# Designs tried in a protein design run: designed miniproteins, single chains, continued (5). Part 6

Each design is a single chain, and the fold is of that chain. pLDDT is the mean over its residues in the fold that is shown.

## One batch from the design tools (miniprotein)

Design m16174
Fold by ESMFold2-Fast:
Order: sequence, then C-alpha cells, then structure tokens
Structure m16174 (fold): chain A 89 residues (1-89)
Amino acid sequence: AEARRTIEAVAKAAGVPVEEVEEFIDWLARALGISRAEAVRLVGVPLAGAAAGDAAAREEAVRIGAELTRRLLEERAEEARRIEEELEA
C-alpha cells in the first residue's frame, strides 16, 4: 500500500504512467543492488517533503521526475542495443 502510493505520486508528478515508474523502480533496485522497497523510499522521500511545502524538496521532486524520464529512455536504448548485439553473435 505505501509503496503503491509512492509510485502513484511519482507517476503523477513526472507525468508518466504508473507502469513506467514501476519499471524504473525495478531497474533502480537492480542497478544499486537494493530492494524494491528501498528504491521506492529513495524516490518517495523527496515527494513527501514537497507535499509538506518544502521548496527544496519540491525542486528535488521535479528533478527526480526529469531524471526518471531520461533514465527510462536510456535504459530502453541500452537494452535494445544489448539484444541486437547478442543476436549478432
């Protein structure tokens, strides 16, 4: 419930579907070697601060949304390249 709420809030703030945020969280957990729950917390804590009126946390939440979109695009491109290179073997 708490993780789902955080993912929904991130999706709304970033203007992306919930499914894209879930995929990003799974990627982030794998990249950092942490649990999915810890990845959700890492992204969700700045959003909680922004909701409480913290201007710095709000600015960080916007930055995270932009970074999330950029990384999703990069991850998709890298995964596609890896598949192509493996098929060329």
Scores: mean pLDDT 64

Design m16175
Fold by ESMFold2-Fast:
Structure m16175 (fold): chain A 72 residues (1-72)
Amino acid sequence: DRLVATLRRIVAAMMFFGTQDARGSIDVEKLAEALGISRETVYRMLEELAEAGLIDFETRQLTPQAEELVRA
């Protein structure tokens, strides 16, 4: 639940503030600015989501599972 809430918040930032590049990768710097948090905090959030299989940490792209959870 808390991970899904974090994922939904990140996706909202990507959709409304353009914190995503043309490949669909999360732009860490823009996301940090949009959320008002440090880049370090963003990386920690992405690491937690990656451990849950919701994001690919290397590419910073949402997995199909994450897209399904956000849509549901």
Scores: mean pLDDT 74

Design m16176
Fold by ESMFold2-Fast:
Structure m16176 (fold): chain A 65 residues (1-65)
Amino acid sequence: GEAEAKEILELFKKDEKKGLELLKERLLSLGYSPVTAEVAAHDFAEAYKKDEEKALKALIKLLSS
């Protein structure tokens, strides 16, 4: 949920590669396919470049499904 999304965001800010790897692993654990997890990680990184708050909200929604 929200706490997990914030953890991923903070790790991404400190270490982009590790943050994206953690996001992918979490999505796989939730039953997403490897392809969907890869696309979601890419979308998150692109969203973060434009608006950190919007990226966090999208991440919370993704991890709450």
Scores: mean pLDDT 83

Design m16177
Fold by ESMFold2-Fast:
Structure m16177 (fold): chain A 78 residues (1-78)
Amino acid sequence: MSKETLLEGLDTAIADAEAIKAANPDNKEIQKITDETIARFRELKKQVEEGGDVKELAEEGLKLAKETQEKLKPLFLK
């Protein structure tokens, strides 16, 4: 994976989390989870931009995405 591909993926993940947050303004739990997730993806993006290991940061981003999905799934009554 290239640095550019990872940065694009992180930007997409942040945008997706912001969209979920905007779509669920009255759900305090979703607001909290999306705020935390956005902050953590922004931290990963900063580490990528500062020359961190792309492979390790990509693995961390994937783990964060899975964790966030697991937290959100029950809140959507799915």
Scores: mean pLDDT 81

Design m16178
Fold by ESMFold2-Fast:
Order: structure tokens, then C-alpha cells, then sequence
Structure m16178 (fold): chain A 86 residues (1-86)
């Protein structure tokens, strides 16, 4: 059905966003390791650590949203639930 196709497309979109977030997280973690090895200033290190924390939070939210959709919640219900967390 069209509803099943929309759910499948939504799942695929979240899976793609999760893959991108995971790739970004891996890249920033590698950058942090490189900057630490090179003796970068503490403020630069702290900025990268904050970026990693923000990416980890976003990734966790995306994974939670995907599970909610798989459990039968609509996109609108997921958005409202995530909004209540902030």
C-alpha cells in the first residue's frame, strides 16, 4: 500500500541520516586524535570534544526515532516526542 511505501521511505531516510551521522562522528573522532597527537591547544581540543558530544546526541536521537517508527509511530508523533526532550 501507499502507507507501507511511505513508512519504508521514512525508514530508509532515517537509516541514511544515521549512516551520515556515524561517518561524521568517525571523521571528527579521527580529527580529534590527530590534533591531540600534534599537541593542539586545549581550546581546540575542547571544541572538537563538544562537537563529538553533539554528534553522539544527534545519532542517539536518530536511532530512537527509527525505533519509534518501526514500532508504528508516525513521523509527526516522533517529532513531537523528540521536541519534548528539549
Amino acid sequence: SMEEKKKEELIKNYEKEIERAQADLTRVRSLLEEYRAKGAPEDVIRRLERTIAALERSLADLKYALEMIKEGKTFEEVREELRRRY
Scores: mean pLDDT 85

Design m16179
Fold by ESMFold2-Fast:
Structure m16179 (fold): chain A 92 residues (1-92)
Amino acid sequence: MEEKVKEILRQAIEEISGEKLPENATIDELLAKLREIVDNAKTMEEYEKILKVLSKALKELRRLGPKKYQEVIDALAELARHVLKKIEELKK
């Protein structure tokens, strides 16, 4: 189960940034990298791409049904909400 969670997070990072993280990267390191990507984004196009990829990752994680990984799901959902807020701010 944990390996599938890590794979989903690594794939999200690769789709957004093109960066391939090592297989031994922890869930916390992968989440930190996603936060860094969000913090470094500046344009509407970048935020929309991030939101699309995070939404896909969240859907995949929720389908795994893991109560054990609820904290990871909550962390990604919070990042997705933050990105959506940034998109709304840029439209004004």
Scores: mean pLDDT 81

Design m16180
Fold by ESMFold2-Fast:
Structure m16180 (fold): chain A 103 residues (1-103)
Amino acid sequence: SERQQAIAASVAAAQEVLATSTDEDERLAAQGILEAARLREAGRPLREIIEVLAERALQTSDPRLREEARQTREILERVERGELETEEARQLAEALAAEEAAR
C-alpha cells in the first residue's frame, strides 16, 4: 500500500541520517523513527509508539519539538486517566480505540 511504501521510505531516510549526519537533533529524530517502526512491526500499541516518538523529541535541542512532545505526552496521560475534557484528548482516545479495534 501507499502507506507501507511511505513507512519504508521514512525508515530508509532515517537509516541514511544515522549513517551521514553529525547533527544530534537529526540523529535523535532518526532513532525515534526506527524505534517506532520496530514497535509497529512487533504489533505494539499505538500509545507506546507515540511515547517513544515524544521521548526522542524531548531529547532534541529544538524548543518547538520539545513543546509539542510535552503537549502530546500530557494529552496521552489525560487519556490514560480517562480525562476527556479537551478535543485533543477525545481525538487521541478515538484514534487509540480505532487502532485496537483494527487488530
Scores: mean pLDDT 78

Design m16181
Fold by ESMFold2-Fast:
Structure m16181 (fold): chain A 82 residues (1-82)
Amino acid sequence: SEKETLIRGLEYGIKVLEKALEELPEDSPLRKEIEELIKEMRELIREIREGKLSVEEARERLEEIDARAVELGDRVVEYLAS
């Protein structure tokens, strides 16, 4: 199903972000931003499961979240390379 595919994409993204948290020091400001994004991703999964969003609305939200996740990932790589 399309909704199941979107949920699996979000669950994969959460795992990637959780791995980034394992590599960051406890006091890094990036940790809070990543934790907030994970929370938003979990809330989106809930909204999809509860039928609160159309498939198109869910895809739009996922694309926005994916773009933010890529930007945060780049910032994590830059931070760890310093």
Scores: mean pLDDT 84

Design m16182
Fold by ESMFold2-Fast:
Formats: C-alpha cells, structure tokens, sequence
Structure m16182 (fold): chain A 69 residues (1-69)
C-alpha cells in the first residue's frame, strides 16, 4: 500500500540521517517520495526515489535493505 511504502521511505531517511549519509537534496527527495506514496501517487513516489538514488545510490539502497530486513 502507499502508506506502507511511505513508512518504509521515512524509516530509510531516518537511518541515512543517523549515519550522516543524507544530503539536504537526498532528504528532500525521499520526503517528497514518501508524501507521494502516502497520497497514492506511486509514479510520483518512484520519480522522487529515483532522484534520491541518483545522488546517493549506495546509501539509499543500503538504508532500504535495512528497513526490509
């Protein structure tokens, strides 16, 4: 569901912020991705997540994998 995706994205951002891995731009894109997911706009969520991943691909992937574990 969009709510579950939004929660996952917010938790991933929290992990990245605690590790000092979230630039202001990456944090903004992940927040917007979570907002779009919560609205049910999965295409918008995907676009913002892709933008975050383009800036910090390894950090974003690592944080998402940790939330999924």
Amino acid sequence: SGKALAETLRKALEIMEKRGEASPETAEYLRKAAEKAEEGDLEGAKQYLQKAAQINPEAVSRALNEVAA
Scores: mean pLDDT 86

Design m16183
Fold by ESMFold2-Fast:
Structure m16183 (fold): chain A 91 residues (1-91)
Amino acid sequence: SMEEKIEEARRRVEESGVELSEVEKERIESLKDAPEEIVKKFLERELEIAKSPKATEEEKVMSLLKALELDKVRPSEEVREAIVEIYETLP
């Protein structure tokens, strides 16, 4: 299920030890009240990074963490779908 995959995604991020900088946290927090177009652009960029053939596993996990953090600030079906899609790019 989507819920099971999101839980696995959270565990994968925790196990990786990657952390968001304060600047990145503030950027994501600013999306709470941002126009929908800005949020979509943010998610599209993170998906582009995760799907890049040149992306490292760390870069993919970082994109996953950013999407998970966005879900805490601004939960939506679109964000949850992006979390799953990013997670599925990981080996």
Scores: mean pLDDT 87

Design m16184
Fold by ESMFold2-Fast:
Structure m16184 (fold): chain A 96 residues (1-96)
Amino acid sequence: SPVGDAVLKAKREPTKENLIAALKAILDLLRELAERDPDPEVRERQLELIRELEEALKNEDFERMLELVDELGELGMPEDLLDAMKTLIKELEKVS
């Protein structure tokens, strides 16, 4: 899995580049899942939160990223992906 490979690489070699690549890979997968959500209101809100997460990542706003991950969890996004994101965000803060 491209996402799994990126996450494993970032865990093995936690460089800023690898951590950002893994976060972007998870965001791309979350976007695909959001686009397939049958509820248009949930889909729109999930896509909005993903866009805000991409902006927070670009701005290195780690506190905002963690808040947005929790909001995606409240909308029913997969816990395994969100937990992986939280771990990667915390590691990214250490190397930033």
Scores: mean pLDDT 90

Design m16185
Fold by ESMFold2-Fast:
Structure m16185 (fold): chain A 61 residues (1-61)
Amino acid sequence: SKEEAEKKALEYGKLAAGAAARGDAEQARIFGYLSGKYYAESGGPEDAGERAGKGAEAAAL
């Protein structure tokens, strides 16, 4: 459901932020991508996964 997708987007977003904070660019990208993907499923833009993944990776550097 849309509500489940929103919850998963927030959960993966928190994991991406944690990975970025510890400098784990690979995990930041993966969790950021998943966060954006679930955000897209809840009504966000279709490329949200790629954007969020790249943004989280950059934040880890």
Scores: mean pLDDT 85

Design m16186
Fold by ESMFold2-Fast:
Structure m16186 (fold): chain A 106 residues (1-106)
Amino acid sequence: MKEKILKLFQKISEVALETVKRIEREHPEEAEVFRQIIADELTKLLIELNIAIANNYSLEEVKAFVDRILEDLRKRAKEAGLSPEVLALIDEFYEKVRKIVEEEIK
């Protein structure tokens, strides 16, 4: 379990970094706002994954709170007034993370 959870966090962090770099390249004026939001959400994810390891959460329970964090990220980005183009990149990030979670749970 611990190894799968750590691998999941590593893969999510890698995709998050790729998304930050793409927004920095294509939408530099919005990159700082997104960087702050994603950093806060990844910090929350790391804390929740640590709790999941300590309490022997199932992979299904881990999937449920990852989905919650992704939805919070999307909501915060929209509330921060990020452009439709940047929101589309966040939706791509969301779909990539969902695929990572599906592969690790399968």
Scores: mean pLDDT 81

Design m16187
Fold by ESMFold2-Fast:
Structure m16187 (fold): chain A 80 residues (1-80)
Amino acid sequence: SLNEKLEKIVKEAIELLLDPSVPKEEGAKKAIELLKEAAEETNNPYIKKYIPKLEEALKNRDFQGFLELLSQLLSEIRKS
């Protein structure tokens, strides 16, 4: 289903942040790019809502907050 595809994409975004071989800022930038592509392809309102919040967390170098936002987004998609 579309929700299963979106769940997989958000999990991939989380993995980019948790990869110890990738600098957190680089992982966060790649995660935002991945989610922007998903938003363009699917027009999903939750991904669209979370992108500016994720961009703000990255701007503030709040990687814990970034990860928490991805976990919240995953929960929203799972409930949809």
Scores: mean pLDDT 85

Design m16188
Fold by ESMFold2-Fast:
Structure m16188 (fold): chain A 80 residues (1-80)
Amino acid sequence: APVEAARARADALHTQADELRKQANEYEKMSDEAAKTDPEVAEKLRKQAEEIRTQAKNVEDQAADAYGRALGLEEARRRA
């Protein structure tokens, strides 16, 4: 049913956002270590971490939208 599909999508997007946040944390650690020897490489790694964090936020926003849609479909089903 459309409600179950929307819920499954929201759960998958939430998991994807968690994975992206973990990846961003790894790049931040790599940037901190690189900063001791090569500030230019550290800056590139920091920028990579920021881009991944932006992707995680976008995916979380999509998950929130999917949850909202699932709730709307559940309410519509209850009223129908």
Scores: mean pLDDT 81

Design m16189
Fold by ESMFold2-Fast:
Structure m16189 (fold): chain A 90 residues (1-90)
Amino acid sequence: TAEQQLQNVSDLGRGVADFLESQGYYEEAKELRELSDRIDELLKRGDLQGALEVAREVVEKLREASKKIPILKLAAEQAQRLVDQAEQAL
């Protein structure tokens, strides 16, 4: 479902944030957690379109972070696939 794919983007964002924090990237970790919190809040309200918009912001942040931290390229690609699947399910 679209809700499941958007929840998966939120979960991915939190997992990447935990990794970034462990590596000393505190600001990038904070930004990703704030985006994941916004997705979770919007999903609780049934706002799938709002959650999808924030999920796209997660993809953009992961792509930008992957320029400095190449291991995040796979996370950015996975987030994009989840967003694409959510859009198709809406």
Scores: mean pLDDT 89

Design m16190
Fold by ESMFold2-Fast:
Structure m16190 (fold): chain A 68 residues (1-68)
Amino acid sequence: SMEDVLDEIRRIADLLVRMVKEGRITLEQAEATLREIVDTYVKKYNLTPEQRAELERILEEAVAEARA
């Protein structure tokens, strides 16, 4: 379901944010990884533009959190 996809992306985003804050990866690496995952999920699940925007919102929130 879309809810399961959103939960998966949030879990991955949270992990990557933690890794950036711990200095294990760069913000640039985390952002690139999240964008690749979003693109993969859009293709795999044939997501609509509206559903893609939902995933991209999670990505943008994660990047903002990692910068804080």
Scores: mean pLDDT 86

Design m16191
Fold by ESMFold2-Fast:
Structure m16191 (fold): chain A 95 residues (1-95)
Amino acid sequence: SEVEKLIEEAVKKIEEYAKKAAESKDRSERTQLLLEAARFVSEKMKEAAELDPEKKEEYEKTMEEVNRLLLQGAGSSPEGLLKLAKEAAEKLRKV
């Protein structure tokens, strides 16, 4: 479905940007990459809510959980960030 495509785009963005952030030695670059991933996820979840309004609250809650995990990741070790990004991706796939 179109919603499944939006979710997979969001998952791919988290995985790609979390990997780049984990490999970054610059705290500012790490934070910026994770903020860009969070913004992308928020845009895709809003699009999903417009296509499937019956699940709007589920998409909003998932977006809040993903944003919380990525924010926690910004202050974590590289290994901790990758674990939190994996949890965020799993939350997206379950919606």
Scores: mean pLDDT 87

Design m16192
Fold by ESMFold2-Fast:
Structure m16192 (fold): chain A 107 residues (1-107)
Amino acid sequence: METLVLEVEGEFTTDADGRIRADLTKIRVMRETADGKEEVLKEAEAPPELRGATFDSGADLLLAVIRYAVEKGLLTPEQLRAFAEAARQSPDLPDEIVEVLEEGAKK
């Protein structure tokens, strides 16, 4: 079974108001094969706006990461559709994440 993974590397802290401060260094698109091997498909450095940024929720942080991955072309249209389908099945994710992924897949 192949699993597609969007991986982020960095530091995360929660402030006194419950907001998430993220200081990301890298974003990777990974594939995990049936034999347990991890394959790096794409890797990019995190943009300045994701280095020391504060988000109201984990969903807002995820949305910002996905928008960047789409903008930089880190995901193929097929991969964008796969993530959109996974996001639709996740009740904790806002519909905006699905919309960004589906719009990216059209380009």
Scores: mean pLDDT 76

Design m16193
Fold by ESMFold2-Fast:
Structure m16193 (fold): chain A 109 residues (1-109)
Amino acid sequence: SAALVAEVRALHEEALAAIDAGDEEKAIEVIEKLAELGLKADAAGDEEAVRLALDALEEVAREALKKGLYKAALKAAEALLKVALESTVLPVEEKIGYVLRGLGIILET
């Protein structure tokens, strides 16, 4: 839905802003909200919102790594794995892609 897509975009931007500010505690709080929203989107059958949430979690994890915010990076990567593995609406090939990228981020921390 347009509402879920808008919520994902807002949380994605908020997470990146927290990472840029070095506010790891706030970044983790927003990452957890983004993961919950991804799971909610999956339950609603909103494939677009699920993909957007997964892409957001991946970008947040990578940006946190670049900033040396390892706790935020691990939390975002774990959230990426959870949403990807629990997804019922995404094709298996897409789920595998997200899982492999999430594992790669965890191994870099």
Scores: mean pLDDT 90

Design m16194
Fold by ESMFold2-Fast:
Structure m16194 (fold): chain A 61 residues (1-61)
Amino acid sequence: LVDRLEAAVANLERMAQEYRKKAEEASKTEDGETIVKKYRQLADDYEAGAQAAREALEALR
């Protein structure tokens, strides 16, 4: 169980980082505004998922 939660946290954090990076790159383009908002929302959603998984891990501690 713990191993699976750790893997889930790592995966969700990785996805959040990828979308954060994509948002930053898109923000440097003139037409990136809509894409930036979209990527930031996805990154926030993945971060929330990672936080929930971390809280579950802490509860098992």
Scores: mean pLDDT 78

Design m16195
Fold by ESMFold2-Fast:
Structure m16195 (fold): chain A 94 residues (1-94)
Amino acid sequence: SEKVRQEAAKLAGELAYKQTLAIYQTAADILGIGLRLDGYSDAQIEAERQAVLDRGRERAKQKSEEAEKKALSLDEKEAKKLAEEKRKKLKEME
């Protein structure tokens, strides 16, 4: 049914968004450590970290939209399975 595909799309999109943000947060933290070792100021480090996080937010939105589009193209059985899988992964991220 349409509702099952919409639920799968919502959960898949949310998971893709959160996972992408987590990756960029880790990248920003690693970059910050490297810049600090190279003697950059706290203000410069924060500006560079913020640039990475801003790119991450844009990528997270794109990945969320891609995941939602894929979920909406599934049949009801596949969509139900995807929703259960994504719900479990989202709970693991709490």
Scores: mean pLDDT 89

Design m16196
Fold by ESMFold2-Fast:
Structure m16196 (fold): chain A 96 residues (1-96)
Amino acid sequence: LPEVTVTAPSSVKEGGTLVLTTSASSGTVVRTIWLLVDANGRVTKQVVQGPGQTSATISGLTVSDTGTYYALVEVEMEDGRVVGVFGPGKQVTVTS
């Protein structure tokens, strides 16, 4: 499976903008699904990106946007097979 890299800041101010970036070590990224998981393990936000989109931007942040951000990256391999790979979770704290 390709290695997925996720970049996110550890903290952002309330009312600010969060930029999340992902990349795959091999293959062609055809879709990225971003999931915000709260402290109770609940998915509270989802952002879906299509081919060629490497960064998700979330503006108007509130303290409820605090949590672990996961990326499920769907990668088209050399054989034409599409595989889903989770990148490492990134904890982001939104400060008031």
Scores: mean pLDDT 82

Design m16197
Fold by ESMFold2-Fast:
Structure m16197 (fold): chain A 69 residues (1-69)
Amino acid sequence: SKEELFNELKKLAVEQVSKVSEVAGKAAERELEELKDRLTEEEIKEAIRYLKQGNLKKAAEILRKAGEK
């Protein structure tokens, strides 16, 4: 489901960003919640795929583009 995919995306993004800064991790969680309604299941799947590869730049580009709709 979209809910399950979004929760996996949020967990991965927060875990990776929190390695750099706990404050940044909390900010990333908030930004993702704000984007939730603008993200398609395919965009969530692609972002998860890039996060699992450690490609934070590509994951961020997908999320940014979704937010600009």
Scores: mean pLDDT 81

Design m16198
Fold by ESMFold2-Fast:
Structure m16198 (fold): chain A 63 residues (1-63)
Amino acid sequence: SDLEIGLREGEILGEAMRMALFDGASREEILAWVREKTADLSPERQEALLATVDAFLEEIEES
């Protein structure tokens, strides 16, 4: 269901943020992890989530 997929996407986004802020993971590591974690989603949903994570990581780098 769309709701269940959306909740999973939210959990993945939250974990990606945690990796960036607390683990010191690189942008490349985080994006690779998100891609692997979302490999079972549609290409459109995977690309949208990757773009969201990438935008968040860019914002952190500009701080």
Scores: mean pLDDT 81

Design m16199
Fold by ESMFold2-Fast:
Structure m16199 (fold): chain A 93 residues (1-93)
Amino acid sequence: SKIEEIIKILEEIRKEVEERLKNEELVTSLRLRINGLKNAAKTLPEEQVLEIARQTLEVVEEEVLSLAREKKDEELAKFVKEKFEEMRKILES
């Protein structure tokens, strides 16, 4: 499903953030948001979960890119931008 694909991509981003940025607060924030989407997917209609996903993507992209930019990790910033664009295309399909 679209939600399963988005959750997989968010988990990939979380792993890269954990490995490269080593920021426990951001990793914890990402885990909470991912778990929130997983829980919503179990209880809410898919249309509502997709709306929550759209809101989550806006917040998460800015948080991750802000820290990647501060740490001058251009490779991570590029990876994140490409993955968020992929998730937006999934949401619009």
Scores: mean pLDDT 85

Design m16200
Fold by ESMFold2-Fast:
Structure m16200 (fold): chain A 94 residues (1-94)
Amino acid sequence: SAEEKVKEAERLIKTGDKEKMIEGAKLLEEAAKSGDPKVAERAMELAMRVIKSGDEEAIKEAYKALLTAFKYSEDVLKAVGRVLRAIGELLDVE
């Protein structure tokens, strides 16, 4: 289920391990496709955590999860601006 994918993603992201954070972000993208606003909001929060503490590749996957959440739920609109700003700041230091 989408909720189970969010729980597994949270577990992976909390490890702080690059590869696990990437796997977690991919699970968030799949969960966001459910169209459930509650799932989309949780996916957005976890994706923002990856963006603030992840590496460039993890950030890229988290961004895809957030865009998917936005596509299926307008409730993430306000968070999109914050995530895009964070990505811009991090990618500029490549």
Scores: mean pLDDT 74

Design m16201
Fold by ESMFold2-Fast:
Parts: sequence; C-alpha cells; structure tokens
Structure m16201 (fold): chain A 65 residues (1-65)
Amino acid sequence: SLEEATREAIARVEEAFRTEGAQAASIVMDEVLDELRERGYSREEVLEVGQAMVATLRAMEAEAA
C-alpha cells in the first residue's frame, strides 16, 4: 500500500511538472500529503512519501535547466 501510494505520488508530481511546471508540481505535492494524512498514514510514512516527491521534483528541475 505505501509502495503503491509512493509510486502514484511520484507519477502525479512528474505529470504536473511536465504539463504545468514546478508551481503545479508543488501544489500536487501538498495535495498528496493531505490525502495520505486523511487516509490514516503515519507521520513517518507521510514524511517518506514527501521526501520521494521532493527528490523527484528536484531531479526534474535539474534535467530541465
């Protein structure tokens, strides 16, 4: 479940960055974190997914530069 949620979160950030840029990707990251909290994921699990999304966004920004 957490692995699937992380994979889906990364895909959503990548899609937002490709279609609408860094600002849209940041908004999607906040939405994903809120959704995970609402679904009852632990603070540690939410942090893990958040770190994966941040790493993905930074990698995409570096590639685009």
Scores: mean pLDDT 84

Design m16202
Fold by ESMFold2-Fast:
Order: sequence, then C-alpha cells, then structure tokens
Structure m16202 (fold): chain A 68 residues (1-68)
Amino acid sequence: SLAEKIREVLKKAADMLSAGVPVEDVVKEMKEELEKLGIEVEVVEGDPVASLSRIGEQAGLLLAQAES
C-alpha cells in the first residue's frame, strides 16, 4: 500500500540519520523515494534541516489521508 511505502521511506531516513549520513543526503534520498511514489515533495532551499522537517510533516499528512 502507499502508506506502507511512505512508512518505509521514513524508516530508511531515520536509519540513515542514526548512521551519521549528512542531513542533505537524507533529504535527497527521501525526496527521490517519495517522488518515485508520485508524491511531490516540498523543500526549503539552503536549509536541509527545515527541508527534513517539512518532508516528514508532508509524509505524516499523506499517511493520515491514506488511512482515513
């Protein structure tokens, strides 16, 4: 399901952050994986931490909508 795929993207991002992967690279991977699912991702130019937060918020909103 779409919800399961989004959840796996979030899990992968958490694992990458725990492994010390740069936030910029984590944001790039999340964006690419979500775009493969047909999801347009919002990012904050020049702010990878804010971008990570926005992507997480957007993914959470989509999960809520998919399960509603």
Scores: mean pLDDT 81

Design m16203
Fold by ESMFold2-Fast:
Structure m16203 (fold): chain A 62 residues (1-62)
Amino acid sequence: GAAEAQREAAARAAREVAESGASDETALKIGVHAGLEVGKALGAEPDLEAAREGALEGLREA
């Protein structure tokens, strides 16, 4: 669903940013933003909780 897509996009972005050597704070912010943008592209309500969960998951995998 749209929440899942936002979570997965946030995780991917946060992981890639963290792997590039950016701070955890920067990776989290960029990840959350990427998740919310996917929500908008899908015409869905922004799911901040799903985006945050995804970004944190991406950071753990970095």
Scores: mean pLDDT 85

Design m16204
Fold by ESMFold2-Fast:
Structure m16204 (fold): chain A 88 residues (1-88)
Amino acid sequence: MEFQEKLDEFIKKAEEKAKERGATLVSVLIIKDDQKLEGIGGTAADGTRLEVVDEFEIDGYKVIVLAATGATVTDEQRKAAIDGNLKL
């Protein structure tokens, strides 16, 4: 199966989950068999803190959803998030 097709599906799900939490998706970390395929962690260059907002597993791939949080994401949406993924 083509990894690129899987990647698009993973990203789409990650975007939906981030929106549900009132956050903006910035990256995903994809792991298969302990091999890191994609992702970033920590703080973006603009000082935006990245936070794990969800995690799921499909077909042996572990997908970790990373979203922007902090003052850069300022709106009512930050307070709509009830899971601490957007604590400002």
Scores: mean pLDDT 58

Design m16205
Fold by ESMFold2-Fast:
Structure m16205 (fold): chain A 86 residues (1-86)
Amino acid sequence: LIEEARERAFAALSAVPGVDPELAERLAELLGEYLRAFAAGDVEAALQAFAELARLLEESGLSEAQKAAVNEALLPILGEALAAIA
């Protein structure tokens, strides 16, 4: 269900004010990469995807409130996907 998680992430991120479609798509893509690495047991790849997602978000120019909204949007999707993989 990694594709479903990616699609849900893109839709949720696109609803956050100030997040453009390109940023939403890239963040959703990185979430998908993190989930695939986690499912494969590739800890290093999972950490790299997570670090890249965090870096992209930090360099995005979004306000602290917008970054918090992104985290609120992604956390339930990430939690449900991780529970389904585990």
Scores: mean pLDDT 81

Design m16206
Fold by ESMFold2-Fast:
Structure m16206 (fold): chain A 81 residues (1-81)
Amino acid sequence: MNSSVETALKILKVLKEHEGEWLSARELAELTGVSQSTVSTVLKGLLDAGMVEKRRVGRTTLYRITEEGKKEVEKRLEELE
């Protein structure tokens, strides 16, 4: 559980740093240093929670942070000093 929460926060932070950009699971894996399969699993949870949104462009699925995802990142960053 703690490991998946840490991975979720890393993904949300990267998406917030790239606000306005659509990123693939592969790009998120490269930027976070996490495996693409783990990123894809965590993204499903974030999508269910409404913290990310997804778009399909051709054969590629892209992800972007929502306002709820931004609030979660801000809240967690405040807890880290």
Scores: mean pLDDT 79

Design m16207
Fold by ESMFold2-Fast:
Structure m16207 (fold): chain A 61 residues (1-61)
Amino acid sequence: SAADEALAAALAELRALAARSDPETRQHIEVYMGILRHEAATRELSAEEIRAAFANIVATA
């Protein structure tokens, strides 16, 4: 689905950002990834909602 593709893309970009971040920032990104994964599964987030959540995570990193 479009949502599954958006989630996979968001998680791939967050993993890349975490890899180039300091340990403290990496830990926070990993927490955000866990929350995004959980919310996508339990709240059936749309692709647009996943993209919005991703943008907010990146803005705080």
Scores: mean pLDDT 85

Design m16208
Fold by ESMFold2-Fast:
Structure m16208 (fold): chain A 61 residues (1-61)
Amino acid sequence: SKREEAIKELEEIKRRGEEGEVSRGALAAAQYALRDIKENPELSEEEAVKSLESVRKLAEE
């Protein structure tokens, strides 16, 4: 699903942040987005994708 794909991509950005490959801000945003999505199973796939898009912009500098 798009939700599962968004979670997977956010976990990859989080991993890259933990390894120092992306900014501290991108790491924090990925951690927050993952927590929000995982704690709100009723959150739509579209909302999960929008969270991913915001975090990706931070990870791209």
Scores: mean pLDDT 81

